# Designed miniproteins, single chains, continued (4): the designs that were tried, part 33

Each design is a single chain, and the fold is of that chain. pLDDT is the mean over its residues in the fold that is shown.

## One batch from the design tools (miniprotein)

Design m13194
Fold by ESMFold2-Fast:
Structure m13194 (fold): chain A 80 residues (1-80)
Amino acid sequence: RVEEAREAVEKAVEAAKKGDAEGARKAGDKVVSLLPPEVQEDARAVFDQVVELAKAGKNEEAEKLAREVGERAVGLLEKL
């Protein structure tokens, strides 16, 4: 669970860094699917922003946001 989330976060960060909006979406969806239902919608909204930043060519901003939301997601799963 936690290891799967870490791998998905790393994939989302790499995709965002490369401007791969589809890769960021798929990896983000995987992270969201591992979270409790209560926080899935909020996490999905943040990954939607990562995808939009990647599409706009704002790769550094997309990478930073993907890393921040990913760290929070992994931290939440470690407490479960």
Scores: mean pLDDT 79

Design m13195
Fold by ESMFold2-Fast:
Structure m13195 (fold): chain A 90 residues (1-90)
Amino acid sequence: SEAEKLLKLGNELAKAGDYEGAIEYYEKALALDPNNVDAWINLGLSKMRLEDYEGAIEAYEKALAVAPESMKPQLERLLELAKKRLEAAK
């Protein structure tokens, strides 16, 4: 799908360390498929790398809202880490 192609481009940019570019493509993928859990997770992870902890929290909360039950414990841990980093950055 178009959304899958955009997600793959974002993943390649993230692998190259271009987290700003990765975010752009993840946001484009999510505009086409807002229920894509992997795109929300990877958006949050890229925002964590840029120390955008508030943005990462938002992305992980969106992921948690659309995630299957089996993924929720992992997402809750990512969300708690982002909240801890936000508190430490204040």
Scores: mean pLDDT 90

Design m13196
Fold by ESMFold2-Fast:
Structure m13196 (fold): chain A 66 residues (1-66)
Amino acid sequence: KEEEIKELKKKIEEIDERIAELEKELAELKADPDADKEKLLEVEEEIGILDVERGVLKTILKKLEK
């Protein structure tokens, strides 16, 4: 269980880093009036998908830590 907890925490951290990267990209796109709106939507969708994945992993982590 301890090794599984460590691996889950690492995966969650990697997802958090990716979300932070995408949020920076989203901020740049929102600040640029000439930005491709399609690209903005793609980034928002990817953040949404990663947020769901992060939530699932956190739920598994909480169950293992109980």
Scores: mean pLDDT 81

Design m13197
Fold by ESMFold2-Fast:
Structure m13197 (fold): chain A 72 residues (1-72)
Amino acid sequence: NLKEILDKAMEGKITASELKEALKELEPEKELKDSKVEGLVKTLRENPSLSDDEKTLLVLRAIEGEELPKIK
């Protein structure tokens, strides 16, 4: 469950490496750069009030290699 993985990352319970492995399990055909995963974890931790939809959007953008959106 993507939401559970993101929630753990936001709480600091998993590392960027662990998040990368979990995302690779969900999207095995897509290679994520370590810097993108680290940026994603940082953005999630800095914005703990993000909705589930916003968290999902950040993950999808990171996987696609797109620029992460500015969060309010």
Scores: mean pLDDT 66

Design m13198
Fold by ESMFold2-Fast:
Structure m13198 (fold): chain A 93 residues (1-93)
Amino acid sequence: MAALSVSQEEMEAAIIAALEKALEAARAGDRAKAAAYLTAASLLLVAMQVAGLRPTERLVAALEEAAKRFAELGDEEGAEAARRLAERARAEL
């Protein structure tokens, strides 16, 4: 596949930023906004795969930590979404 003009570092930073914004929204009680940011993280992870980039252990750890934090906030839907993203990222590791 042809490489996209984005770096792996930039792509992973964007995913982590989306996860942090999703957690901020969940803490504020805005679960719809949290779900939107989790969708953005999912699309960025797909973009990494299309670009031929492989997730790092750092990204997998960030996704697993996000799933735990969503569960601690009582956002089970967000926790499940983050957990599925972590599983997808780990499969590509």
Scores: mean pLDDT 82

Design m13199
Fold by ESMFold2-Fast:
Structure m13199 (fold): chain A 83 residues (1-83)
Amino acid sequence: MRARAERLREELRRLLEEGSRLANEAFETGDRELAERARELAEEIRRLTRELAELGALSVEEYIGYLLAAIGLEFEAELVIEK
């Protein structure tokens, strides 16, 4: 379990970094495709967060933190998608 949880945590961290980068670029450029990709990554982050929670590998604080990060990323992406 620990090795799987650590692998998922690393993937989750990478997706958060990529999603934030894409959302920031989309916001600066108005690029809808980048915004849609950021939204897709936010959904993937939410899925991995739930998977980690099901494994018992997340504290309540971590779970809430990752979900709020995903929600924030989706919100930023939607601000660009809605022209």
Scores: mean pLDDT 82

Design m13200
Fold by ESMFold2-Fast:
Structure m13200 (fold): chain A 78 residues (1-78)
Amino acid sequence: EELEKKIKELEERIKELEREIEKLREEIERLKEEIRKKGTMTEEQKKELLELEIELGLKEIELGILKIELENLKKKLE
C-alpha cells in the first residue's frame, strides 16, 4: 500500500497548489483592476504584476508535472 500513500500525498500537494494558483490569480485580477481604475501603471505595480505572473507560471508548470505523476501512479493501481 506504499503506492496508495504516494497517490494520497500527490493529491494533497496538487490540491494545495491549486489553492495557491487560485489565490495568485485573484491577486493578479485585483492588481489589474486597481491599474484599470487609475488608467496608468506605476513601475512598482508593473514589477509586482510581472512577479505574480512569473510565480503563477511556475506553479502551473509544477501542477502539470504533479498531475502527470498522479495519473502514472493511478494507472499502476488499475
Scores: mean pLDDT 83

Design m13201
Fold by ESMFold2-Fast:
Structure m13201 (fold): chain A 77 residues (1-77)
Amino acid sequence: DAAANRLEFLRAVAAALSNPEVSAKVAELARLAEEAARRGSLSPEELARARELDAEVLAALAGEERAAVEAVLAALR
């Protein structure tokens, strides 16, 4: 549930920002979450990749947008 809610939120953020780099990274995170749901877990390599993508999405945002995204992501954890 938390992972699905996080993905829906990240997709909405990517769409609202009209940022193709953020959208691409969110799409890859979505694919990894689908794999986690199907298999019950990700490999350590896939998990590390998901963490990198998450950090890169946050880093691609700036100023108030990043602060707003971090606040909502914290609420979804």
Scores: mean pLDDT 69

Design m13202
Fold by ESMFold2-Fast:
Structure m13202 (fold): chain A 83 residues (1-83)
Amino acid sequence: SDKEQEAKLLFSLGKYDEAADVYKSLAIESTDPKEKANYWYQFGVANEKLGKKAAALLAYEAALKLDPSHEEAKKKLEELKKA
């Protein structure tokens, strides 16, 4: 989607706060659990870049609840719990 491309561009420019807002909007608007999980995962990654570990943790947990097979979210959640 156009919003997904916008979020990716914002992230690539280091605008992690703006990227996080767009990914959160996409996660809320999506009705597909796997797509929703991917957006929560990206929201988590953006929050990690901002140093918001608690927000990232909750986002990765949300992604895994929606898609238990989401390998990237699982790895991130395990890394944050060990730190």
Scores: mean pLDDT 88

Design m13203
Fold by ESMFold2-Fast:
Order: sequence, then structure tokens, then C-alpha cells
Structure m13203 (fold): chain A 77 residues (1-77)
Amino acid sequence: LSEEQKKKVKEYTLKGMKAFTEGNYEEAIEYFQKALEIDPNNKVAYYALKAAKAAKEGDVEKALEYAAKAQEAFAEE
């Protein structure tokens, strides 16, 4: 990935996380999908997308599980 592409992935991931914390799950899903479109192997965006989808469906247990995995991936990168 180019430096510009890496920067966009980071920006979309951060915007998605902000939307998620605000309870705007559909907006969060859209941003995480945009990040994955640029970097399909981004583990943070992948698990965050799963968490946002679970939260939208009302599956609190899965949402928390995937959110924890996203945080773990973020700490590793």
C-alpha cells in the first residue's frame, strides 16, 4: 500500500470507531467497509465491522467479543 492509502485506511477506521461509540452503527459499518476496500487484510477494520454489524442486530455478546478482538488487533499494529 502507498503512504496515501495507509493514511486513508487509518482515517476511515478512526471515523468508523467514532461513529460506533456514538451508536451510529450503519455509519460505522460504511466506514469500516471503505477501509477494507483499500486494505482487505486490515484486522482492526475487519473485527470492528463484525462488531458494528452485531451491535446493529442487537447481539450485545458478539458485539463485545468482536470489539475486543478489534482492540487487540489495534494494540498489535
Scores: mean pLDDT 82

Design m13204
Fold by ESMFold2-Fast:
Structure m13204 (fold): chain A 82 residues (1-82)
Amino acid sequence: SKEEIEKKIKEKKIEINKKLQEEDMDEKKILELWLEYIEFLSELNPEEAKDAIESLLERLKGLSSEEYQEAIKRLEEIKKKL
């Protein structure tokens, strides 16, 4: 049901936010958590996932590190499956 989907998304957001508050978080771990969240969201709410992917891609656009380029490629692959 819609209520069950909304509950699962809310619980996942809480889980991800708790992990993001850990003191030893680096850029790679932050990107991995965002990718985990987007993959989870894509299974439950493809429309919201597409918007999140496009927003994150615009934010990562112009960043030159290999970790950001790998994240961009993975986000584009997830978007193609939506």
Scores: mean pLDDT 79

Design m13205
Fold by ESMFold2-Fast:
Structure m13205 (fold): chain A 74 residues (1-74)
Amino acid sequence: MLSKEELEAEILAALAVMYRAIAKKTPDPQERLALLEKAHELFEEAYKLSPDNEVIRKLLEETRRDLEAARAAL
């Protein structure tokens, strides 16, 4: 069964996935950047709570790359 920390990490990761999905469909570059920043912050918090979760680590890395690309495009 999940620990309290692991459960919190999964909830934060789920929210981050939602923000990232909305960002992908957002045509405005400034709004897309803001959504990706929120997703990144949530994944960082989730990763700290569940550092052995490979899925969270992978999504954090992907979101970081998307965030860097979005910043470079501004």
Scores: mean pLDDT 85

Design m13206
Fold by ESMFold2-Fast:
Structure m13206 (fold): chain A 63 residues (1-63)
Amino acid sequence: MVGDVVEAVAPVPKTSEDELALRVGDRLLVLEEVDENYVRARSLATGEEGLVPKAVLRRVGRA
């Protein structure tokens, strides 16, 4: 997953300051795997970084 470009397949509300809010279709670069359920990613649209649930992500390529 690290170095992958991924796309959100479900919306995610921002529930803490460490998380990214996502819309369906948002594309992210995976920076690190934090645990089994979360990655740290950077939004390709905004440049914002934060925690994202792996369950809402689909791989679309590599950066």
Scores: mean pLDDT 79

Design m13208
Fold by ESMFold2-Fast:
Structure m13208 (fold): chain A 76 residues (1-76)
Amino acid sequence: SEEVERLIEEAKEEIKKAVEALKKEDYEKAIEYAEKAIELAEKALELDPENLEAELAIGIARIVLGLAKLLLKKKK
């Protein structure tokens, strides 16, 4: 559906922003973008439970989130 495609596209854009924030060592923004990506991809998966792209987006975003949280704790 158009809504599922849009949610996946938005989740992928938030993942890109999270990765760029990690590269800039802006771990708080990386966490924020990764959490937004998870929310968007989870909404896509609710509409299409077997959507592999949504599952992959959640997986990637969770990895980015975990790394950002770990690196933030080392700075604080």
Scores: mean pLDDT 89

Design m13209
Fold by ESMFold2-Fast:
Structure m13209 (fold): chain A 60 residues (1-60)
Amino acid sequence: SEVELHEKARRVYQRALDLLAAGASPEEAAQFVLDEAKRLGIPESVAKVLANAVREAAAR
């Protein structure tokens, strides 16, 4: 369902932000999003948006 997709995406995004806070590079955090999204069955289009959002968060 769309709700389940949003919940999975939110958890992946939050984990990526936690990695950035722990000193991971933006590239490592973005790659984590792509890998974890694939494992969880999140569509590639959504995963790419999340990876870009993580890179943007790291640049601020």
Scores: mean pLDDT 85

Design m13210
Fold by ESMFold2-Fast:
Structure m13210 (fold): chain A 63 residues (1-63)
Amino acid sequence: SSSLIARAIGHVLAGIGAEMEGNYEEALKHYREALDLLKQIGEEDSPLAKTVEKRMEELEKKL
């Protein structure tokens, strides 16, 4: 499936994987892509988008 929501979820999972490896810059890159995709489909205020935003804020403190 090439749906934007599927790609957004894929980037969230990739970001989590990068965090588990300690690759915080890579995790931020994936979370930014996920948030951009969610914004494109009008889901910028969704629970998923809010979760991604909180994760990015926490990572910013580690960089």
Scores: mean pLDDT 83

Design m13212
Fold by ESMFold2-Fast:
Structure m13212 (fold): chain A 66 residues (1-66)
Amino acid sequence: SKEEEIKKLLEEAAEIHEKLLAGEISPEQFRERMEEIVRRLEELGEKELAETLRTYFGAVVRALEA
């Protein structure tokens, strides 16, 4: 279902963030992977959720690139 796909994407986003914190991916790779998830949420019509996620990971990236 659409709800199951959204849940899966949010779980993938959480895993990507955990990999960043573990040093398994770079901030650049984190940004690229999170933008992919945002794109998929937009394709599902979840524009508000996609904007929320983009705001969240944008703040994380800015803190790391300071």
Scores: mean pLDDT 83

Design m13213
Fold by ESMFold2-Fast:
Structure m13213 (fold): chain A 80 residues (1-80)
Amino acid sequence: MSDQQQIDQLQAQATAQITQVVRDGVAQGLTPDQIRGRLGQVVQQMKDQLEALGFPQDQIDVAVQQLVAQAAAIQAQALG
C-alpha cells in the first residue's frame, strides 16, 4: 500500500466515524457542543495514527484540515 493510499483509507474511516457520531448524537438528543467534542476526538485519533505511522507533518496537516472541514460540513447539515 502506498503512503497516499494509507492516508486515503484512514481519512475514509475517520469520515465514516464522523458521519456515525453525528447521526448517533442527533438520535440520542446530544447537544451540538457534545457532538463537537466527540468529532474532535475522531480528528485527534486520525492525527495520532498518522503521526504514529511516521507520515510527514505536511501530509498530516492536509489530511487533518480536510477531515476538520468535512466534520464541520456534516455537522452543519445535521445540526445547523
Scores: mean pLDDT 82

Design m13214
Fold by ESMFold2-Fast:
Structure m13214 (fold): chain A 59 residues (1-59)
Amino acid sequence: SPYEEALRRIVEDGLAALEKVDPEFAQKTREEVEKAESPGERLDIVYKALSEVIKKKDS
């Protein structure tokens, strides 16, 4: 479905962005995404990871 394809793409793009900023954290996030049972759960995992990186001020 177009919706599921969009979610997969957002997840993949988010993980790629994380890898460029924090490869170690990206690897951990990827492992959680791989264990997730639904596209929505995968999106939530990536969204939270990206939010944490954005909110991190110098740590």
Scores: mean pLDDT 79

Design m13215
Fold by ESMFold2-Fast:
Structure m13215 (fold): chain A 63 residues (1-63)
Amino acid sequence: VDELISKAQELLRQGKPEEALKYAEEALKIDPNNVKALGVKYQAYLQLGKPDEARKYGEKIAA
């Protein structure tokens, strides 16, 4: 799980949010409550210009 999250975070730093989403989704299939993976989805949607979608994952982290 940590390896998938680390890869997703690296992809976000490279400006590859679509690829980062794939790795974050795989991590969430293993651990649906993984806050780090939810954070990756939040950042990826922000980079894609979808703040409304990002907010959904931000709310899950804050709950």
Scores: mean pLDDT 78

Design m13216
Fold by ESMFold2-Fast:
Order: C-alpha cells, then structure tokens, then sequence
Structure m13216 (fold): chain A 83 residues (1-83)
C-alpha cells in the first residue's frame, strides 16, 4: 500500500511537479518507509510552495527528529505554534 501510494504520487508529479497534495503524499509515504532524508526533500518542496503548510512542517520536524536533528525539529514545531 505505501509503495502503491508512492508510485501514484510519483506518476502524478511527472504531470504536475508542483502538486502540493502529491508532494505531501510522497513525503509521508517515504517517511513511513523509513526513508527520512528523501521525505525531508519532498516536505521542503511543499514548504517552498506553501511555507505555512502545517502537515509539511510537522512531518519535516518528525523526520529531522528521526535523524537526530533535534534543534531543527524544535525550530519547525515553533513555526507551527505561531500559525
């Protein structure tokens, strides 16, 4: 199921590379698969398009926490609290 979600999002992004919903779905699927560095890349793409996307900010913070980047995770959580 996660691999199917990942593939569907990747195929949709070939048609529309800036689709926030598909970038978010791909990031979440990568995060759930344990591919935290790749998940970060896609959540950063979401935030480039929509800097106040709460889901992307929270998931990016979780991914940084999984990689031991606690200060980066806390900075992102503080951004969510100010929204």
Amino acid sequence: MLEEIKKAAEESLEEDPENVSDLTRLGIALFKLGEYEKAIEYFEKVLKLNPENVVALEKLAEAYEKLGEKEKAEELREKVKKL
Scores: mean pLDDT 80

Design m13217
Fold by ESMFold2-Fast:
Structure m13217 (fold): chain A 98 residues (1-98)
Amino acid sequence: NKAAEEAKRAAEAAREGARAGGAEAAERGGEEAAKYAAEAAKLGGAKAAIAATAAAIAAIGAAQGARLAAGAEGAAAAGRVGGEGAARAAEAAARAAE
C-alpha cells in the first residue's frame, strides 16, 4: 500500500516537472520521481519501485531531449510529452501494486 503511494508520488512529480515546461523543470521532476521510487523500493514494492524508477529515468531523458531541442517551444513540448509518458508508466505500476 505505502509502496503504491510512493509510486504515485513519483508519477505526480514527473508530471509536475513536465507541466512546468523546459528542460530544468522536467529534470527537477525526474529527480523527485527518483526520490519517491527509492522510497517505494524501501517499502518492498518491487514492481512499483521498478516502474517508478523507469518513470524517473524517462523524465530525465525527456529533460535532456528538451535541452537539445531547437527553441524554447520545442524544448517545453518535448519535456511535457516525455514527462507524461513517465507518469503514465508509474501510475500503471502503482495500480498493479494494489
Scores: mean pLDDT 61

Design m13218
Fold by ESMFold2-Fast:
Structure m13218 (fold): chain A 58 residues (1-58)
Amino acid sequence: GMEEEILELAKLSAEDAKEAGADIEEFLKKLEEGMKDAGYSEELIKKALELAREVLEK
């Protein structure tokens, strides 16, 4: 479904950011702002941020 697709995209974006040596907090801030601008729910945004952080911290 749409939520699963959004979470998968968040994970892939975080993996790309990690490979590029991006700052974790800067990436997460940009992801949060982008999802808010797109009108996604606070619950979905929170799940995406948690998933992205796990990827970036590994």
Scores: mean pLDDT 84

Design m13219
Fold by ESMFold2-Fast:
Structure m13219 (fold): chain A 59 residues (1-59)
Amino acid sequence: YEEAKQLLLKAGLAAAQGDTETARELVEQARELASKLPEDERKKVEEGIENVERAIEEA
């Protein structure tokens, strides 16, 4: 969970800097980690992914 959370934080920063390609790659890595997490932790990661994807769309 912590590694997925860290990836999402970095993805958000990349999106804020206009580096949408790096942000998408980090989101994909977080999604892969989420598939191996318990349901509650996976839901939190998916919510974070959605927030980053919205930031990418705004960039």
Scores: mean pLDDT 78

Design m13220
Fold by ESMFold2-Fast:
Structure m13220 (fold): chain A 50 residues (1-50)
Amino acid sequence: SGEEMVPEEEVEAAKAAGVNPFTYLVLKALANSGNKEAAEEYAELKKKAA
């Protein structure tokens, strides 16, 4: 969802987690679509970004 470019907040979170911002957004989108593996990866990256 959304037609926006990568938000700066997501770029910062991705950097803190040590991943590409595009990868971070893709995992978030897949997690929201019900992909269980992507949801687990996204949750782990969020912990790294905190």
Scores: mean pLDDT 74

Design m13221
Fold by ESMFold2-Fast:
Structure m13221 (fold): chain A 67 residues (1-67)
Amino acid sequence: SEEESLAFARELGRQFLDDLARAIGEKYGLSEEVIERIRTDPEAFDRFVRALLQGKSKEEIEEEIKK
């Protein structure tokens, strides 16, 4: 059903975003606190993605997330 397909897609999306946030955060050398915030807070995740697209530095990304 459509509801089952949407639920499945959301769960896969959630798992992928969690794994991606952790892997990218570790690659960029972000602190564990910042990585955890990106994983758990949709607003922090949005800020992280925007900062990456804007080409911000590691330091600028950490500052944006810690706001």
Scores: mean pLDDT 72

Design m13222
Fold by ESMFold2-Fast:
Structure m13222 (fold): chain A 81 residues (1-81)
Amino acid sequence: SKEFEELVKKALEHAGLGQKAYAAKDYETALEHYEKALEYLEKALPLAPEEEKSALESAIESAKEVIKKLKEELEKKKKEE
């Protein structure tokens, strides 16, 4: 559906912005964007065609892992600054 495509597009846009922020060592901005990407992926999941569900579930799990690592980096950065 158009709604599914729009949600996936927004998730990818936020993931891209998160990657740019991470490269700039702006972990707070990176975290915000990856959390938004996860939100859009979770909204897309119930609208997903059956063939796309496994890929989307994997993307959600990957986003959760990135968020966990970013939170760990923020804790380390606060300890060293």
Scores: mean pLDDT 85

Design m13223
Fold by ESMFold2-Fast:
Structure m13223 (fold): chain A 55 residues (1-55)
Amino acid sequence: MLSVEELRAFLRYMIEELGWPLEDVERSVRTLAELNGIPEEERDALLAYARELHA
């Protein structure tokens, strides 16, 4: 299972290297958080982080 830190690293990769739209990044975060049993609070923190990186 992926940790929160591993998801953060993957998030940076999706935004910075792949140039994914924010909507696609947010969808991927929600899916990966669900699959890896990440709590809702941590998932929401990852979504906030993605929005900050994409802005």
Scores: mean pLDDT 79

Design m13224
Fold by ESMFold2-Fast:
Structure m13224 (fold): chain A 88 residues (1-88)
Amino acid sequence: SLLDRARTLLEQARQALRNGDLQKALDLLDEVLRLARELAKQGRLDEARSVVRQALELGMELLNVAPKELIPQAIGLVLRAIGELIDL
């Protein structure tokens, strides 16, 4: 299911962040936000909100440790997650 896939990718993003693989964590969180948008389109708003909130938390953690080169991408992800939460 979309929710199971989003949860799997969130756990993989946590592991990537713990391992210092920040680009992998960014790529995984981008896909998580895409899946959350699909959940929202299906009317699964509570599940979409939960997924986006977790992606936002991980994006904020990533932004705190990001090197200068990744700061713009990390900021973009955080702002996108905030926008999705407001729209839900």
Scores: mean pLDDT 88

Design m13226
Fold by ESMFold2-Fast:
Order: sequence, then C-alpha cells, then structure tokens
Structure m13226 (fold): chain A 55 residues (1-55)
Amino acid sequence: PTPRLSPEEAEALVRELEEYAERVLADPSLTEEQKRLALEQVRSGLRWVEEMAAA
C-alpha cells in the first residue's frame, strides 16, 4: 500500500499524541476514567499513524 502520511507528518502527529498523553498523565484534575479514555484515544491514534506511515 502507498503511505498516506509523509515521514514529517507522521513524526509531528506522534509528537502531538505523546505530548497529549504526558499532559493527561500529569493533570491531577482529571478523573481516572477521563485519563483512561484519553489514553485509549492516544493508543488508537498512535497505532493509526504507525499503520498509515508504514507502507
């Protein structure tokens, strides 16, 4: 399959997702449920980026 993301786009998205995950984990105002859902979204996003960048 043809890659759908350039290496630069993939790198930027991974960095954004990693920064978001760090903010979620460091935020004491978030409930455990909110953190769990946010981290699930991050994991799904990282997997999607990996699949779209890997061709």
Scores: mean pLDDT 78

Design m13227
Fold by ESMFold2-Fast:
Structure m13227 (fold): chain A 62 residues (1-62)
Amino acid sequence: MERERELARRLAELFGISEEAALKAVRAALAGDYEHPEVKRLAEKLGISPETLVRALREVLA
């Protein structure tokens, strides 16, 4: 199942980041790593905290 890759692709398109960066952020978020640089970068682009982004991505992929 490529649910992580599908979400990463949509995030990359929506926020103008690379699919690789989005995939790293999604995987780090699923591991609960809100300190990961790619998670922090994506959270900054969204205007939310890294902790909020981790919670949101876990909810979407649950």
Scores: mean pLDDT 78

Design m13228
Fold by ESMFold2-Fast:
Structure m13228 (fold): chain A 78 residues (1-78)
Amino acid sequence: MSLEELYKKVLEFLEKVYRGEMTREEAIAALPPIFKFFVSLTGSLSEAVKELHRFSLIFARDGFEKAKEWLEKKVKEK
């Protein structure tokens, strides 16, 4: 799966969370694609964990739009 395809899946999951449409099963299923996205973005397991943690903080504190802006910047920098 390409970085672009992983990015689109991550955005779809985040939008569902933001809209309150995420089921428990969907939330569990979202974890592997999100992690694969960060591994593909960074090329390193340690950096993927750091970026996933940073992303989680932005999403929790600043919400969906700020998390999306941060992801777009990271994809563009690659």
Scores: mean pLDDT 73

Design m13229
Fold by ESMFold2-Fast:
Structure m13229 (fold): chain A 77 residues (1-77)
Amino acid sequence: VEEGRKLYEEGRYEEAVEVFEEAIKKDPNNAEAYNNLGKALAALGRYEEALEYYKKAVELDPNFQEAKRNALLLLEK
């Protein structure tokens, strides 16, 4: 997760997507990895895919405020 966040911070969004997909593959219940994957996809303009991953993060952790806000911001488009 930290490696993926560093790639995201550096603007390396496609590489961040790959790292977060690996994190989900290892732990499919990792709400933070789904939220981070959504953020990387949104940065790439892949908003529909980003929204689905934000929804999955909220489904796994209903108190995940960042994922909720990220989903709402995309729904206002």
Scores: mean pLDDT 81

Design m13230
Fold by ESMFold2-Fast:
Structure m13230 (fold): chain A 77 residues (1-77)
Amino acid sequence: SLKEELLKIILESKSLEELIEKISELLGKSKSTVRRAVKEVAEELAKEYNISYNSLEDLLNKIPVDEFVERLLERLL
């Protein structure tokens, strides 16, 4: 499923740039569209969970990755 492929990309990507590249390729969206969606979803989830973060990796260690994937798919599809 798209959710499982996105989970794999998120868990295996070693940088934000690699993450954006792989999601862009998977979903056929531009890198700028994916980058914006990632930023917006990260900000929304940080507020919802009342947490601070200094990188996407830091955020994903503090929130359910599954919820991040679901919000990202909603934003991009």
Scores: mean pLDDT 85

Design m13231
Fold by ESMFold2-Fast:
Formats: sequence, structure tokens, C-alpha cells
Structure m13231 (fold): chain A 58 residues (1-58)
Amino acid sequence: GDRIARAAAEMYEELKKEGIDPLKLSVTELAEMAKRRYGLSEGEARQAAKLVKQMAKL
């Protein structure tokens, strides 16, 4: 698995544990969380944020 894919999967599970619906957050908000929690670059964080939203849509 890619670093971005691992970060997206981990972030999705952590948000669920915190009771946060990823679909209620913007891509920008998710990207800021990804940078803070996982040390991703701007581009990596935006890709992870989009993956988290896709995962949440089923």
C-alpha cells in the first residue's frame, strides 16, 4: 500500500472512532487533518482527503 492510501485508511477509522462523519467535512478540512496527524505534504494530504470522502460514500 501507498503511504497516502495507508494515511487515508487510518484517518477514516480515527474519524469514525471520534464520531465524525467524513462527508460533513470539506476536502480542505480533511487535508489539514491529514497534514497534522500524519505529516503528509499538501499534495499527499489532498489526495488522502479525497480518498477518505470516496471511502465514506461506499
Scores: mean pLDDT 82

